# Ledger of designs, part 103: designed miniproteins, single chains, continued (5)

Each design is a single chain, and the fold is of that chain. pLDDT is the mean over its residues in the fold that is shown.

## One batch from the design tools (miniprotein)

Design m19822
Fold by ESMFold2-Fast:
Structure m19822 (fold): chain A 57 residues (1-57)
Amino acid sequence: DALREAIRELERQARRLEAEAEALRDSDPERSEQLREQARELRAQVRTLEQALRDLE
């Protein structure tokens, strides 16, 4: 299912951004904050796609 594959890929990307943000928290707090914001956007996109998938059932 293409939508489920897309959801899994976005979840993987969000987790990578969260890990990178944590690694940069003390050395580059501005970059860390930007990455956390990007991860939150990806998670919001995942929720939207999950809702769309349910609506198509």
Scores: mean pLDDT 83

Design m19823
Fold by ESMFold2-Fast:
Structure m19823 (fold): chain A 61 residues (1-61)
Amino acid sequence: GEEAYKAGNYEEAAKIWADKAREALSQGNRDEAALYIQKAVKAYIDAGKFDEGLKLAREVA
C-alpha cells in the first residue's frame, strides 16, 4: 500500500488498503479497519476516483 502510494499509484494503493480494511473487519478489528479505510479513501481521492471512495465508505457502514 504505502510503496504504491509513494510511487504515485494511488488507485493501486487504495485497493490494497481497502482489502486490508475488509480483512480487519472480518477479524473484528474495527480500529485497524478504520485506519485502512481512511488511507484507502484518501488514495481514491488523490487518484480522482471519488465514486470509488464513496462506495468504500458505504461498504463499512
Scores: mean pLDDT 80

Design m19824
Fold by ESMFold2-Fast:
Structure m19824 (fold): chain A 83 residues (1-83)
Amino acid sequence: MVSEEELEREVEIAMHLISAAVSVIIAERYIKKKDYKSAAEAYEEAARHYAKAAELAEGEEREKLEELAKEYKKKAEELKKKA
């Protein structure tokens, strides 16, 4: 049975994942408008949220979320080169 503490952790992970997904969508919209500076900032925010979710997760899930954080940080860096 899921404990209250475990459920709270799962909710926090979910909230960070939702925030990361929203930030990715915002970044994609800025890319379509060729606003690469704002797109880079949105990808940086997505990376931050994936990193926070990784801190709360364990095992393979943590590793996958850390990889996502690194990927979006790299995407932000590439967009900054176009700004």
Scores: mean pLDDT 87

Design m19825
Fold by ESMFold2-Fast:
Structure m19825 (fold): chain A 90 residues (1-90)
Amino acid sequence: MKEELRKKAEEALEEARKAAKEGDSEKAVEYAKRAAEYARKLAEAGDYESAIEFLEEAAEIVKEAAPDSPEAAALAAAFGIEKAAIEIEA
């Protein structure tokens, strides 16, 4: 289970980075959200280290893909808060 979730998160982050590089901010944000969803499931399963890493990467991708978007800034901040909460529990 954990390995499958980690693989899916890594695949989503890779797709998000590709979309960001291509200038497709909507697609980059959507894949980053998907990666964050898998990160949350990893944290629930006790894999805090992977969850922290993936949430941090997702937040950075969102900031880079849509730097002028208030919605993207709020989403990146939300990922940062989730990461901090997991770090406290880890």
Scores: mean pLDDT 83

Design m19826
Fold by ESMFold2-Fast:
Structure m19826 (fold): chain A 55 residues (1-55)
Amino acid sequence: SETLEEVRKILEEEGLSQEEIDILVLAAENALKGGMPAEEVIERVRERARKLKEE
């Protein structure tokens, strides 16, 4: 999925660990399968990544 590729790229740019990237990519895939719009999935992933970087 193009959206999942973009999600992975965003998480890599945010400097997350491979384990954190894999977890968030899986969460994004499940959200997309559940009918969440791609734009909303990307936005939520960015917010989640920022919170993880602070902690």
Scores: mean pLDDT 81

Design m19827
Fold by ESMFold2-Fast:
Structure m19827 (fold): chain A 96 residues (1-96)
Amino acid sequence: MLSDEETLAEAARIAAAVALTLAARGLLEEAARFLEEELARFEALAPDHPAVADLLAVLARIYAALGDLERARAAAERGLAIDPENEAARAVLAAL
């Protein structure tokens, strides 16, 4: 799996795993900042890629955990605009 598209998907999975690990350790603000920076890079390369929707769903969960429900909703809605079938983004909106 060495195509640019597959490489982006793998890098996005790693970014999500790092952010979720930081969040699990209580470093929610650091997790959000990390994902915001990574998401900006992925969006510059492939703004319509499903991996961007996955990162937006993780970011939405972190914003919700921070109590920022407006940013959580906005991130989840952006994720669904890219990938309407994204279960993680739908789950975040349902929990808000």
Scores: mean pLDDT 85

Design m19828
Fold by ESMFold2-Fast:
Structure m19828 (fold): chain A 57 residues (1-57)
Amino acid sequence: MYKKAVELYKEGKYEEAAELFESTGTPQGLFTAAMIYLELGDLERAKELVEKAEKLR
């Protein structure tokens, strides 16, 4: 499910990896995307994705 996103992350393509994790629509994928955006310094995007993931649980 996450193979392509993990591959992009390993290649240093963090923004593309985060977009793929977000596109899964799963709480796990959204949370992982939020963590990547947080590492990139996009605090607003990270917060939105965490809140979205919590609503799906």
Scores: mean pLDDT 79

Design m19830
Fold by ESMFold2-Fast:
Formats: C-alpha cells, structure tokens, sequence
Structure m19830 (fold): chain A 81 residues (1-81)
C-alpha cells in the first residue's frame, strides 16, 4: 500500500526532525531521507545513505539527547504501524 508507505515515511521524517535540535541539520537529514526513499538507482541510493549516516552521526555528536528522541519517535511509529 503506497499510501501507508508514504505515511510511514512522513512519520519517520517527523521523528527525525523532532530528534535533531538544529533546524538546519534537521532539514538536511529530512531532505536526504526523502531523496533516498524516491531514488531508483541503487548506486546513487548507496551514496545518499552514506551521506545520511555521516550527518546523523554529526547530529548525535552535537546533542546526545537527540539519539534518545529519535529512538522514542521510532517506537511511536512502530506502535502506530
């Protein structure tokens, strides 16, 4: 169900945005996650995933509490779906 997949994506992006205290970094992470979801080229998708992981590590290094917020957000998504 494409609608449920897109709803799950938006919930994930919302959790990611809530977990990241820097709004600029949150926007960059959300944009990358959305690009990864819609990317059809496996090679390009792997490159985007590498960049996403790098930025995510930087986000958690800047605010350790962000990691706990992301975990809580993911648990909320799992409870809903």
Amino acid sequence: DKAKEEEALERFLEALRAATPDPELAERLVRLAREIYYEKDPEKREELLKEFRRLLEEAFAADPSGRERLRAGLAEIEAAY
Scores: mean pLDDT 73

Design m19831
Fold by ESMFold2-Fast:
Structure m19831 (fold): chain A 68 residues (1-68)
Amino acid sequence: DKILEMGEKGDPKDVPELIEALKDKDPQVRRDAALALGRIGHPEAIPALEEALKDKDESVRKAAKAAL
C-alpha cells in the first residue's frame, strides 16, 4: 500500500499528499492516510486529522484518534 509505505518512511514531504488522501472517496484510503500521518507526526496534519475524527466511517475516526 503506497499510502502506508509513505507513513513507514516518515518523509515530511509526503504530508500534503496524505492530507489530500484524507478526503478520498474510499474509506480505506482515508484510514490509511490517517495512520500514515500519525506515524510521521507532523503538526501540519493536525487540523485535517481533527476533521477526520468526524468522518462517517468508524475505522477512519479510530485511525484519526490514534494519530492525534
Scores: mean pLDDT 83

Design m19832
Fold by ESMFold2-Fast:
Structure m19832 (fold): chain A 56 residues (1-56)
Amino acid sequence: TLEELRKKAGALLAEYLREEEAMWTSPLEEGREHGERAVALAKEFEKVNAEIKALE
């Protein structure tokens, strides 16, 4: 349902924000790993958000 997609988007955004913060507050090597996870989460968030817009 649309509500389930919105919940997924919210969870992905929350994880993305945590990884972004960790990327900027971690040493360079650890920050790179957090940055890679943030990029993957951002792509999944965009995908879910596009599905939400398509259903509205």
Scores: mean pLDDT 80

Design m19833
Fold by ESMFold2-Fast:
Structure m19833 (fold): chain A 69 residues (1-69)
Amino acid sequence: MAEAREAAIARARELAAALTPEQVAEVRAALAEARANWASLSAAERRALAFAERALAALLAGDPEAAVA
């Protein structure tokens, strides 16, 4: 449980450190495109999009724990 979460947080920190501004822009563009197609998304896809948006925001804010919440 907690150990798996700590491992996920460590992985998120590594990914955040490896992210270039170009990769961040690509992810943001993909999330914006998914958001624009919100009406065509399933309930599971909508939840995944909301999670991804929150995770990216948390990683960019330097809060990797929030990214895996």
Scores: mean pLDDT 71

Design m19834
Fold by ESMFold2-Fast:
Structure m19834 (fold): chain A 62 residues (1-62)
Amino acid sequence: MPPMMAVAVKDFTAKNSDEISLKKGEKVLVLESIDRNWVRAKSLTTGKEGIVPGDVLKPYPE
């Protein structure tokens, strides 16, 4: 899948070192879908790259 921009619709706190924390309204670059529940993303705010639940993200712009 080509990289796309998305925005966090809610706060998410990382539980593992491979995950990244996101705040509501934070923009990310979606790099890859890992499975139906998780995506690999890079935060455009912090520059951190890791996995997040796909359900906390919405495509940007709408």
Scores: mean pLDDT 78

Design m19835
Fold by ESMFold2-Fast:
Structure m19835 (fold): chain A 59 residues (1-59)
Amino acid sequence: MEEEKQRLLDEAERIIREALARGDSPEVATAKAAKYLLDKGVPVEEASRIAAEAYRRVR
């Protein structure tokens, strides 16, 4: 897999963990991760997919 995708996954996972620790819902936490990915120039469909995958890793 591409190293950049792994990096984006790790960062999205971090954002989700932080949001959940603050009491945000899973939906809000994943939305925050998706926003980070969009800021990095990731397309909407890809950002959503990566954020969902990152959420699965937070468990």
Scores: mean pLDDT 80

Design m19836
Fold by ESMFold2-Fast:
Structure m19836 (fold): chain A 71 residues (1-71)
Amino acid sequence: SEAQEALSKGVEALKAGDYETAVEYFEKAIELAKDDTLKAYAYWYRGLAYRALGKDEEAEKDFAKAEELFS
């Protein structure tokens, strides 16, 4: 799916240290995701990217959202 493709591209960007590009792909994955599990992973990875960018408040919100969706 397009959501899974966006998640995959985001993870590639995250591994490459391109945190801004990673955030954009994870945002796309969140918007396109129909499955709560995929959406939860997208929030979790976006949180990791935000933390790498020093955006700790945004990261905490994303981690909390991922936890809710995994429940």
Scores: mean pLDDT 86

Design m19837
Fold by ESMFold2-Fast:
Structure m19837 (fold): chain A 79 residues (1-79)
Amino acid sequence: DEEAERAREAGERGDPADVEPLIALLGHPDPRVAAAASEALGRIGDPRAVEPLRRVAEDPSADARTRALARFAVEQLTA
């Protein structure tokens, strides 16, 4: 998916300007996009992502893989 690929690229760039767009992608209906956004936010390391990622990690309606990646990203950001 093009959106998932763009999210991964944003994570690799590490640009703080990409943080807010990536937070929006956490709610994307395609779980591959939401998972990629979770990974990218963890990679960038910006603390603005902590609260949005916690919401995803604790959301029972979210994809299980996306929840696991969001939880891992929170652990990386709060270590």
Scores: mean pLDDT 84

Design m19838
Fold by ESMFold2-Fast:
Structure m19838 (fold): chain A 61 residues (1-61)
Amino acid sequence: ARRALLAALALLLLVSSEGVLSPEELEAARAALEALLRELGGTRPLEELSWEDIEALVEAY
């Protein structure tokens, strides 16, 4: 539950901070989020996950 919420929060920050974070910082945040989602049982890379898929992971826990 906590990990899924943190992953969703990190994704929101990644998406909404396009104008305030450097490209390198955004990439690092994305990599961390991908690792968290994979540990939650996700088998697809972040690029293939829809927002709906992420919401479902958060709601399931």
Scores: mean pLDDT 59

Design m19839
Fold by ESMFold2-Fast:
Structure m19839 (fold): chain A 80 residues (1-80)
Amino acid sequence: SEEEKRKIALQALQDMLDVADSLVEEAKTATPEQKEDILRHLERLREEAVSLADKYNLDPETKERILAELDRRIEEVKAA
């Protein structure tokens, strides 16, 4: 069902945020080269989140919220 597909997509997006949180923690003790790798990983997660949200026609508010949460983590790594 479409409702079931959206539920799976929302869970996948939550899993992406959990991965992003782990990457932020890793960045705190990372070398500059490792931080660049972490930032590339976060940027790929962001691209996948956009693709997933669009594929399953998630509402704009939900998409914006998830992307804002990923952007916040990207900025945390940049500031580390």
Scores: mean pLDDT 87

Design m19840
Fold by ESMFold2-Fast:
Order: structure tokens, then C-alpha cells, then sequence
Structure m19840 (fold): chain A 72 residues (1-72)
């Protein structure tokens, strides 16, 4: 998991805007501490919600999927 999350953070920094990549990095840090399905789902929903508020819903959706895949 840790290695997958580290690679996902690198991918987010390359493909997403800096503001969404920062949110992803924070979510990945929390996911590493508690990789429960409930925590991962909550973090993914938070990424989508924060992205919508910033007008970047498509990037936020990509970030949420990247987080889910990195925690499988």
C-alpha cells in the first residue's frame, strides 16, 4: 500500500492542478494511517466535494479514482 500511495502522489502531481494534487497528497497521508474501506470512501467523497467547490470536479473525480486504486 505505501509504495502504491507514493506512486499515486507522483502521478497526481504530474496530471492534476497543484491545488487538487495537494488535496490528494493530504488524503493519501490519511489513507496510509487508516486504510479501512470506510476511511477511503470518505476521503474519496471529500476530494470530489472539494473539487466541485473549486470548479475542478473532473480532476477531483480522477483523484478519487486514483486514491481508490492505490489502496486496493
Amino acid sequence: MKKKLEEAVKEAKKTLSPEIAKLFEEAARLAEKDPSPARISGLALRLVGEGIEKGKSEEAGKAALLLIKATE
Scores: mean pLDDT 80

Design m19841
Fold by ESMFold2-Fast:
Structure m19841 (fold): chain A 83 residues (1-83)
Amino acid sequence: GLEEAKELLKKAEEALKAGKYEEAAELALEALRKALEVVDDKELILRGIGLELRAIGLRLEGRYKEAAEVALKGAKEAIEAAE
């Protein structure tokens, strides 16, 4: 659950730093999805879903760097809420 989300977050941040934007977006979206599985707060879950949908939309437009940044923001917020 939470540990898998943290590992995916770390990999997404490393991919983003390496300029691997498509890989970073995929990893960040997986981190966000895993983090949302362990969040109990309804408002934070809804916010996380909104950020996931935005990141998916950006990814579909080929805007991988922006998709990764949005999904990373959501994953970090969800992980912090689950701790």
Scores: mean pLDDT 87

Design m19842
Fold by ESMFold2-Fast:
Structure m19842 (fold): chain A 65 residues (1-65)
Amino acid sequence: SVSQLAAALLLAIGAQIDGILKSVEFRGDEIYLEYDGSAPEAEAVKKEIEELAKEAGAKLHFKEV
């Protein structure tokens, strides 16, 4: 739903501000995220965003940088 997509977006933006995610990009119904794989918090954030995106029916792409 729109609510789950909004929650995923807010979480992704917060993680980007905290430096956990390097970039966030929306392309239609697809979400592209770049993350620092060496940050322990990145794995937890990745899991949470995956769950929210799955509920919203969005396609999620993670890239480690």
Scores: mean pLDDT 73

Design m19843
Fold by ESMFold2-Fast:
Structure m19843 (fold): chain A 72 residues (1-72)
Amino acid sequence: MEPLSLEEAEKLIKEQLEELEKAGLPEELLEAAREVGEMLLEKRRLELEGTLTEEEHAEMVARYREIAARIE
């Protein structure tokens, strides 16, 4: 399986967000999904650069938890 480029990852995230919007998700959930998508793109960028550290990954997980808590 070919690893996703940053451009391909961005396209997939955009397509997923469009599907969620089409499914009629509330704006709060759509905003949370967009924020998660931005974090996934940043993670992918760091992975491609070879600079994704364990600390950076832990920070992203913490941000995921904050976003999840907001949309409860």
Scores: mean pLDDT 74

Design m19844
Fold by ESMFold2-Fast:
Parts: C-alpha cells; sequence; structure tokens
Structure m19844 (fold): chain A 83 residues (1-83)
C-alpha cells in the first residue's frame, strides 16, 4: 500500500527540501540547497523505521538525528492514517 516513493515525497515536504530521490532498496535522498540528507529507512506493513542519517556524506550529529527522527515519526503517523 505504501511505497518508498510516497515516503520520499512526504519526507521532502516535511524537511522542506528542494528535491527527493529513492535509491532502492531502502534509501531516500533529499536535497536542500547545498545540503544533501540521506535517510536509510525500513518500510514494513505501514511502519516506517529510521535506520541512519547522513548529511553531506558525514554522520549526522545527535541533535540533527533527533530532529529528523521527530519528522519521520510525524510522517509515520500520517502514513498509518492513510488507506
Amino acid sequence: KFTLEEVAKRAKEALGADSYEVIPPNLIKVTKGDEEVILAVNLSNGILDLRSVTVNGKPADLATIQRVYEKVEELSEELRKEV
């Protein structure tokens, strides 16, 4: 029902990014200006799990990870309510 592409579109919107790209099997890339954020996610039965976050090829710091995690949790709730 939910596709990784739908997740990528919503992640782009939630993060205020300029573009998104799905990298199968489980990566989402969102770009905002000169900043490139790569999310490793797992989507199973409508549950979205955030596995890792990198920013411009560097491991994200804890504050950045927490902020992204909060946005992904909001996105997971939204996807759960869609049929």
Scores: mean pLDDT 71

Design m19845
Fold by ESMFold2-Fast:
Structure m19845 (fold): chain A 65 residues (1-65)
Amino acid sequence: SAAETAAKRAAELSGSEPVGYGQGDGFAGAVSKDGYVAIVDENGNLLGAFKAEGGQPLAAAPPPP
């Protein structure tokens, strides 16, 4: 699924495991353990990636304790 693709992309870009992901209309996003975010479309194309200072880029991704 798109969410799984986003999770894999976040892990690949950061070198750490994904800790959260979510989906919206026509896109999915994921955050890695070190706070790297990847957003992909429904076809798995990367729309954007960034380091999240707050570690909470998606509603489905829990904040760090």
Scores: mean pLDDT 64

Design m19846
Fold by ESMFold2-Fast:
Structure m19846 (fold): chain A 84 residues (1-84)
Amino acid sequence: MTKTAEAEGDSVEEIARQLAEKLGVDYETALRAVEKAAMRAIVRSPDLNGKGSGEAETEDGTLRVEVEVRNGKPVKAKATYERK
């Protein structure tokens, strides 16, 4: 089973909350994936604008997130949750 969701927000916390609600995953799991993706977007982008990807595993599957950042802040994310 595969679920996909998108979220927009001004913080990793807001984006993680929306993705957790839409995908039925734990907030802490969503937060870890979003934080990893946002960090990777920032470190790859000298002007603090770009995209990064992060993953988090659960007992039931894998959450994959791509986050877009502007001026070092997340603005949008796409996520896919693949259940085993």
Scores: mean pLDDT 81

Design m19847
Fold by ESMFold2-Fast:
Structure m19847 (fold): chain A 64 residues (1-64)
Amino acid sequence: AEKLLKEGKEAYEKEDYEKALELYQKAAGIEETAEVYENLAKVAEKLGDEKLAEVAKIRAEQAA
């Protein structure tokens, strides 16, 4: 999970939002943390996936 979250953040910094989304989804599948869902929400917003962004925000609040 930690490695996937780090790789996802690196992809996000490079503006590879599709790669970041894939990595954050894999991280969430292993570890359901607020940090993972917060990053998933950010990348979903960049990709225009408002439904995924909303769900990820709710999940982040529940994990906090």
Scores: mean pLDDT 80

Design m19848
Fold by ESMFold2-Fast:
Structure m19848 (fold): chain A 118 residues (1-118)
Amino acid sequence: MTLEEKLQRLKDLIDELIRAVKEGKPLETVRALANRAIQAADEVARLAYKEGKEDVAMLLGRIGALLSTALDKFERGELTREEVIKILELVKQAVDSLLNGDIDRAKELIDKAEELLA
């Protein structure tokens, strides 16, 4: 699987996760989708690092950590549904920016998502 194909899969998994949260799916379903997205982010990060794209790999590592923290806080009731959706939408936009080769925009979007967790 190419880096582009892995980024597209990650974007699709995040989009599915956003829809599950919006539809009020059970927390077990939301967690399973989140775990798949986190695993996909790790797989893309490893491939990016192997291809010498260290900046992309670092951003994908931040995306994985951000997804994990946001879902943990959501499950504990520390984030509202609206807040989690805002964070996930920023992460999806960051992955889309990486697909378009816009590393600076991806970093800006991840910085904003991390600020919402603080």
Scores: mean pLDDT 90

Design m19849
Fold by ESMFold2-Fast:
Structure m19849 (fold): chain A 85 residues (1-85)
Amino acid sequence: SMEEARLLALQGQAAAGQGDYERALALLEKALELDPEYAEAWAALGHVYEKMGDLEKAIEYYEKAVELDPSNEEARELLERLKKK
C-alpha cells in the first residue's frame, strides 16, 4: 500500500541518518516496489548514493525524483550542483 511505502521510506531515511546505508537502500527499494511514483523515496535513494560517493547513481535517482515531482526545489538544486551547469 502507499501508506506502507511511506513508512518504509521513513525508516530508510532514519537508517541513512544513522549511516546504515545498506539498510537504508533495502528499505527505500521496498518502498519503491510498493509505490514506484513516490518521488521522495527516489530523492532519498539519490541522497544515500551521494553519501556513499556514487555520484552517477545519485544523479540518476535525483533526476527520477525531479521527473515525478518538479516542484521539489531541494532535489532540483542538488541535481544542478551534481551535474554542473
Scores: mean pLDDT 85

Design m19850
Fold by ESMFold2-Fast:
Structure m19850 (fold): chain A 58 residues (1-58)
Amino acid sequence: SKEIEEAQEYLQKSITDKKLSLEEAQEISLKAIEKATEYLKKGDEKGAAEAFKEAGKL
């Protein structure tokens, strides 16, 4: 969905802007994907988008 895509872009930009290490970026992205996937399995696209947005608030 558009909301999820925008939230994913936000997370990627936040990671880039914060100059995180590759290891830190990978860990944050993986955790965000895992949480978003759990919401998507329940049909909660807004919850999935919020998972990515929350991860990007570093």
Scores: mean pLDDT 82

Design m19851
Fold by ESMFold2-Fast:
Structure m19851 (fold): chain A 62 residues (1-62)
Amino acid sequence: SAEEEERERRRKEQERIAQELRMLETALDNMDLLSKTYPETPVQKKFRALLEARIAELKALG
């Protein structure tokens, strides 16, 4: 049914969002670990900000 197809689409979307969030949060954790040993470069700081912005965007969608 149309309701079943809609639920399946929403489930797949939620799974993709959850997977992307896990990957981004893992990347951020790795950057945090690295920054304890080596000072972040300007490029790394910009990348961190982009990761944080994307995580916030995805959390707003869930």
Scores: mean pLDDT 85

Design m19852
Fold by ESMFold2-Fast:
Structure m19852 (fold): chain A 61 residues (1-61)
Amino acid sequence: MEELIEAAKKGLENAKKALEEGDYGAAVTSAGHARKLAEEAGDEELKKEAEEVLREGIKGT
């Protein structure tokens, strides 16, 4: 579980960075991956945060 949470956090960081750089495709991919990992880890807060970044990425595409 700990490794899933760390992987989800790293994916979320990558997604946020891609979003800031205007790479909406990379942001969607990384946020989607982070959302799945957060769901598998049972971390609802992290999942919600990843879903927000995913939604912003989709709006930019």
Scores: mean pLDDT 81

Design m19853
Fold by ESMFold2-Fast:
Structure m19853 (fold): chain A 55 residues (1-55)
Amino acid sequence: SKKIAEARRLISEAVETGNLDLAQKALDVAEEAAKTDPEAWSYVVLARLVIKELS
């Protein structure tokens, strides 16, 4: 859940600032979290959508 909280913070920051690097980092953290926590899959999907919007 700590990794999920980090992914969520990074996604929020990426959206607020339009920073693609933060969105990519959020995806990496969310993918790591998804290996042990199925709830993290929602943040993987969200991070991918943010990357698509910013690219």
Scores: mean pLDDT 85

Design m19854
Fold by ESMFold2-Fast:
Structure m19854 (fold): chain A 118 residues (1-118)
Amino acid sequence: AMLSDAEAAAVGALMGTLAEAMEAARARREAEFETTVEVDGDYISLVVAVDAAGRVYVGVGIAPTEEEARELARRALERAKAAGGPGYEVLIHPGASEAALAVLREVEPAIRALVELG
């Protein structure tokens, strides 16, 4: 099944943030990026941290409110940083919609590629 227009728009916004983070990582420029999107009543928050060595850490949070999604993404980012190397973590509310999970599946390969640049 193809993505809905709303799911495609959410993917586009998250991919835009990942592209900005990729440019910072390639430039070895320390930066942090945050984007939150709404899809089918859920919120997906993406936080990307790039260190001065170009290593990338990503946190993703999915929750029924924007504030909870952002908190989960920040918590996921701290877990990724604590793991001892560049990486990503995802924290998902148990009731996450199929639409939110479909958006995550579409962007996750790009997150993995970005993390592997360091």
Scores: mean pLDDT 87

Design m19855
Fold by ESMFold2-Fast:
Structure m19855 (fold): chain A 89 residues (1-89)
Amino acid sequence: SLQETLARGEALLAKLEAELAADPDNLLARAEREVLLAQVALLLGDREAARAHLAAAAELFREAAAAGQLSEEEAAEAIEALEAARAAL
């Protein structure tokens, strides 16, 4: 259900925000937070917000790879998926 999906999304967001409070330079956690925000925006019908969050996530995955927090291959796969999702909105 929508309520169950939103509750799950809110719980995951709270967990990521707690991780970021403990380690604010965790670019991978920031990227994952942006992906979740995009998914929540889509559930609420806000395609503009979803597109913006997907774009922010792609930039953060690039930065995470540059910082050594994610491999270049993993970042490329994530960015490709996010850009495809954004183009489909």
Scores: mean pLDDT 85

Design m19856
Fold by ESMFold2-Fast:
Structure m19856 (fold): chain A 63 residues (1-63)
Amino acid sequence: DLAARSTSLGIAQLNASRGGLTDAQVQAILDKLRAAAKAVADNADHKELLERVIAKLEADLAA
């Protein structure tokens, strides 16, 4: 599943690079995650994971 793969890669990249990401890189990841969340709206587990990651990134950008 392409949406699930994109989600997993996005989360893995975040976990690996969290402290080193620029605001622009975080925004690009957020845009991809939001698109993936829209694509997996019919999969509650994937949507919940995406929403948690998006919330963390939005908090990091706002800080």
Scores: mean pLDDT 67

Design m19857
Fold by ESMFold2-Fast:
Structure m19857 (fold): chain A 63 residues (1-63)
Amino acid sequence: MGEILPSVRRRAEELRGRPREELEREFEELRERIRADPHVPEEVMNRLLALAVVLGLEEIDLR
């Protein structure tokens, strides 16, 4: 029921085929990148959001 961009939802579906450990590692790497430089491309932010959706994370405070 959450309103999520179609691109984010599609990326989340693609990521569901991967092991959870890989998804958690990539999420952590992207989080640290955004913390160091919040001026990341929209695609990077969309990928982080897709990973959060797949991992069942309902709250992200990175701003």
Scores: mean pLDDT 67

Design m19858
Fold by ESMFold2-Fast:
Formats: structure tokens, sequence, C-alpha cells
Structure m19858 (fold): chain A 90 residues (1-90)
């Protein structure tokens, strides 16, 4: 592949890895660390609906409900089929 194609593949892989790391932190109850990883994922891929939903869950874990709702709404704007975001907004 070209250097440009390799860069795009690298960014996609990086966003996925940051999302996985954030998810592991979220499951461990380390909500502050989860926020940091999901923010890194969104820096690489701002349209990642899953990362928006998971970042919302991390903010819910921190007791920041209004901020969490904002991210669930952003997730649904990107992917209206995100059942998890729909459930967490209800």
Amino acid sequence: PTPEQMEEIGKEAEAVLYTILGYLALKAGDFETAVKWFEKALEVDPENAKAHTLLGEAYDGLGQREKAREYYEKALAIDPTDERARRLLA
C-alpha cells in the first residue's frame, strides 16, 4: 500500500484499540481512564458512534449525567441504530 493508505489503516486501527482500552477501563470501573481513552479514539475518528456511547457511559459512571446524555445524543445522530445509546437516554 501507499504511505497515505498505510496512514489511514493505522488511524483506523488506533481508534479501535483506544476504544477497546476505554471499554476495559469502563468495565473495571475506572471511569476517568475510560474517558481519556474514548477521547483519544474520538480524536482519531470523530464519527465513531460506539465511542460516543461508551464515553457517555463513562460520564454516567462519574455522575455527570447531563454530559453523558449529550454523548448519547451525538451517538444517535451518527448511528440511529445504536440500541445501547437509545436505552441509556430513556
Scores: mean pLDDT 83

Design m19859
Fold by ESMFold2-Fast:
Structure m19859 (fold): chain A 60 residues (1-60)
Amino acid sequence: SAAVREIVLIWLELRESISDITPEEAIERAREIARERGVPEEAIEEAARKIREMIERNGL
């Protein structure tokens, strides 16, 4: 979905923009940003699951 994609992109942007941010901290910040923008909690949790899968698969 568009909302899930936006949250993943927010996470990637945070990882690129903040040199010392951990993958997990970036998930937390992306979730907070998405909530502030009014994204439904279901989409936020789906995006977090996809990001965690990416972290595990790529050893990040």
Scores: mean pLDDT 82

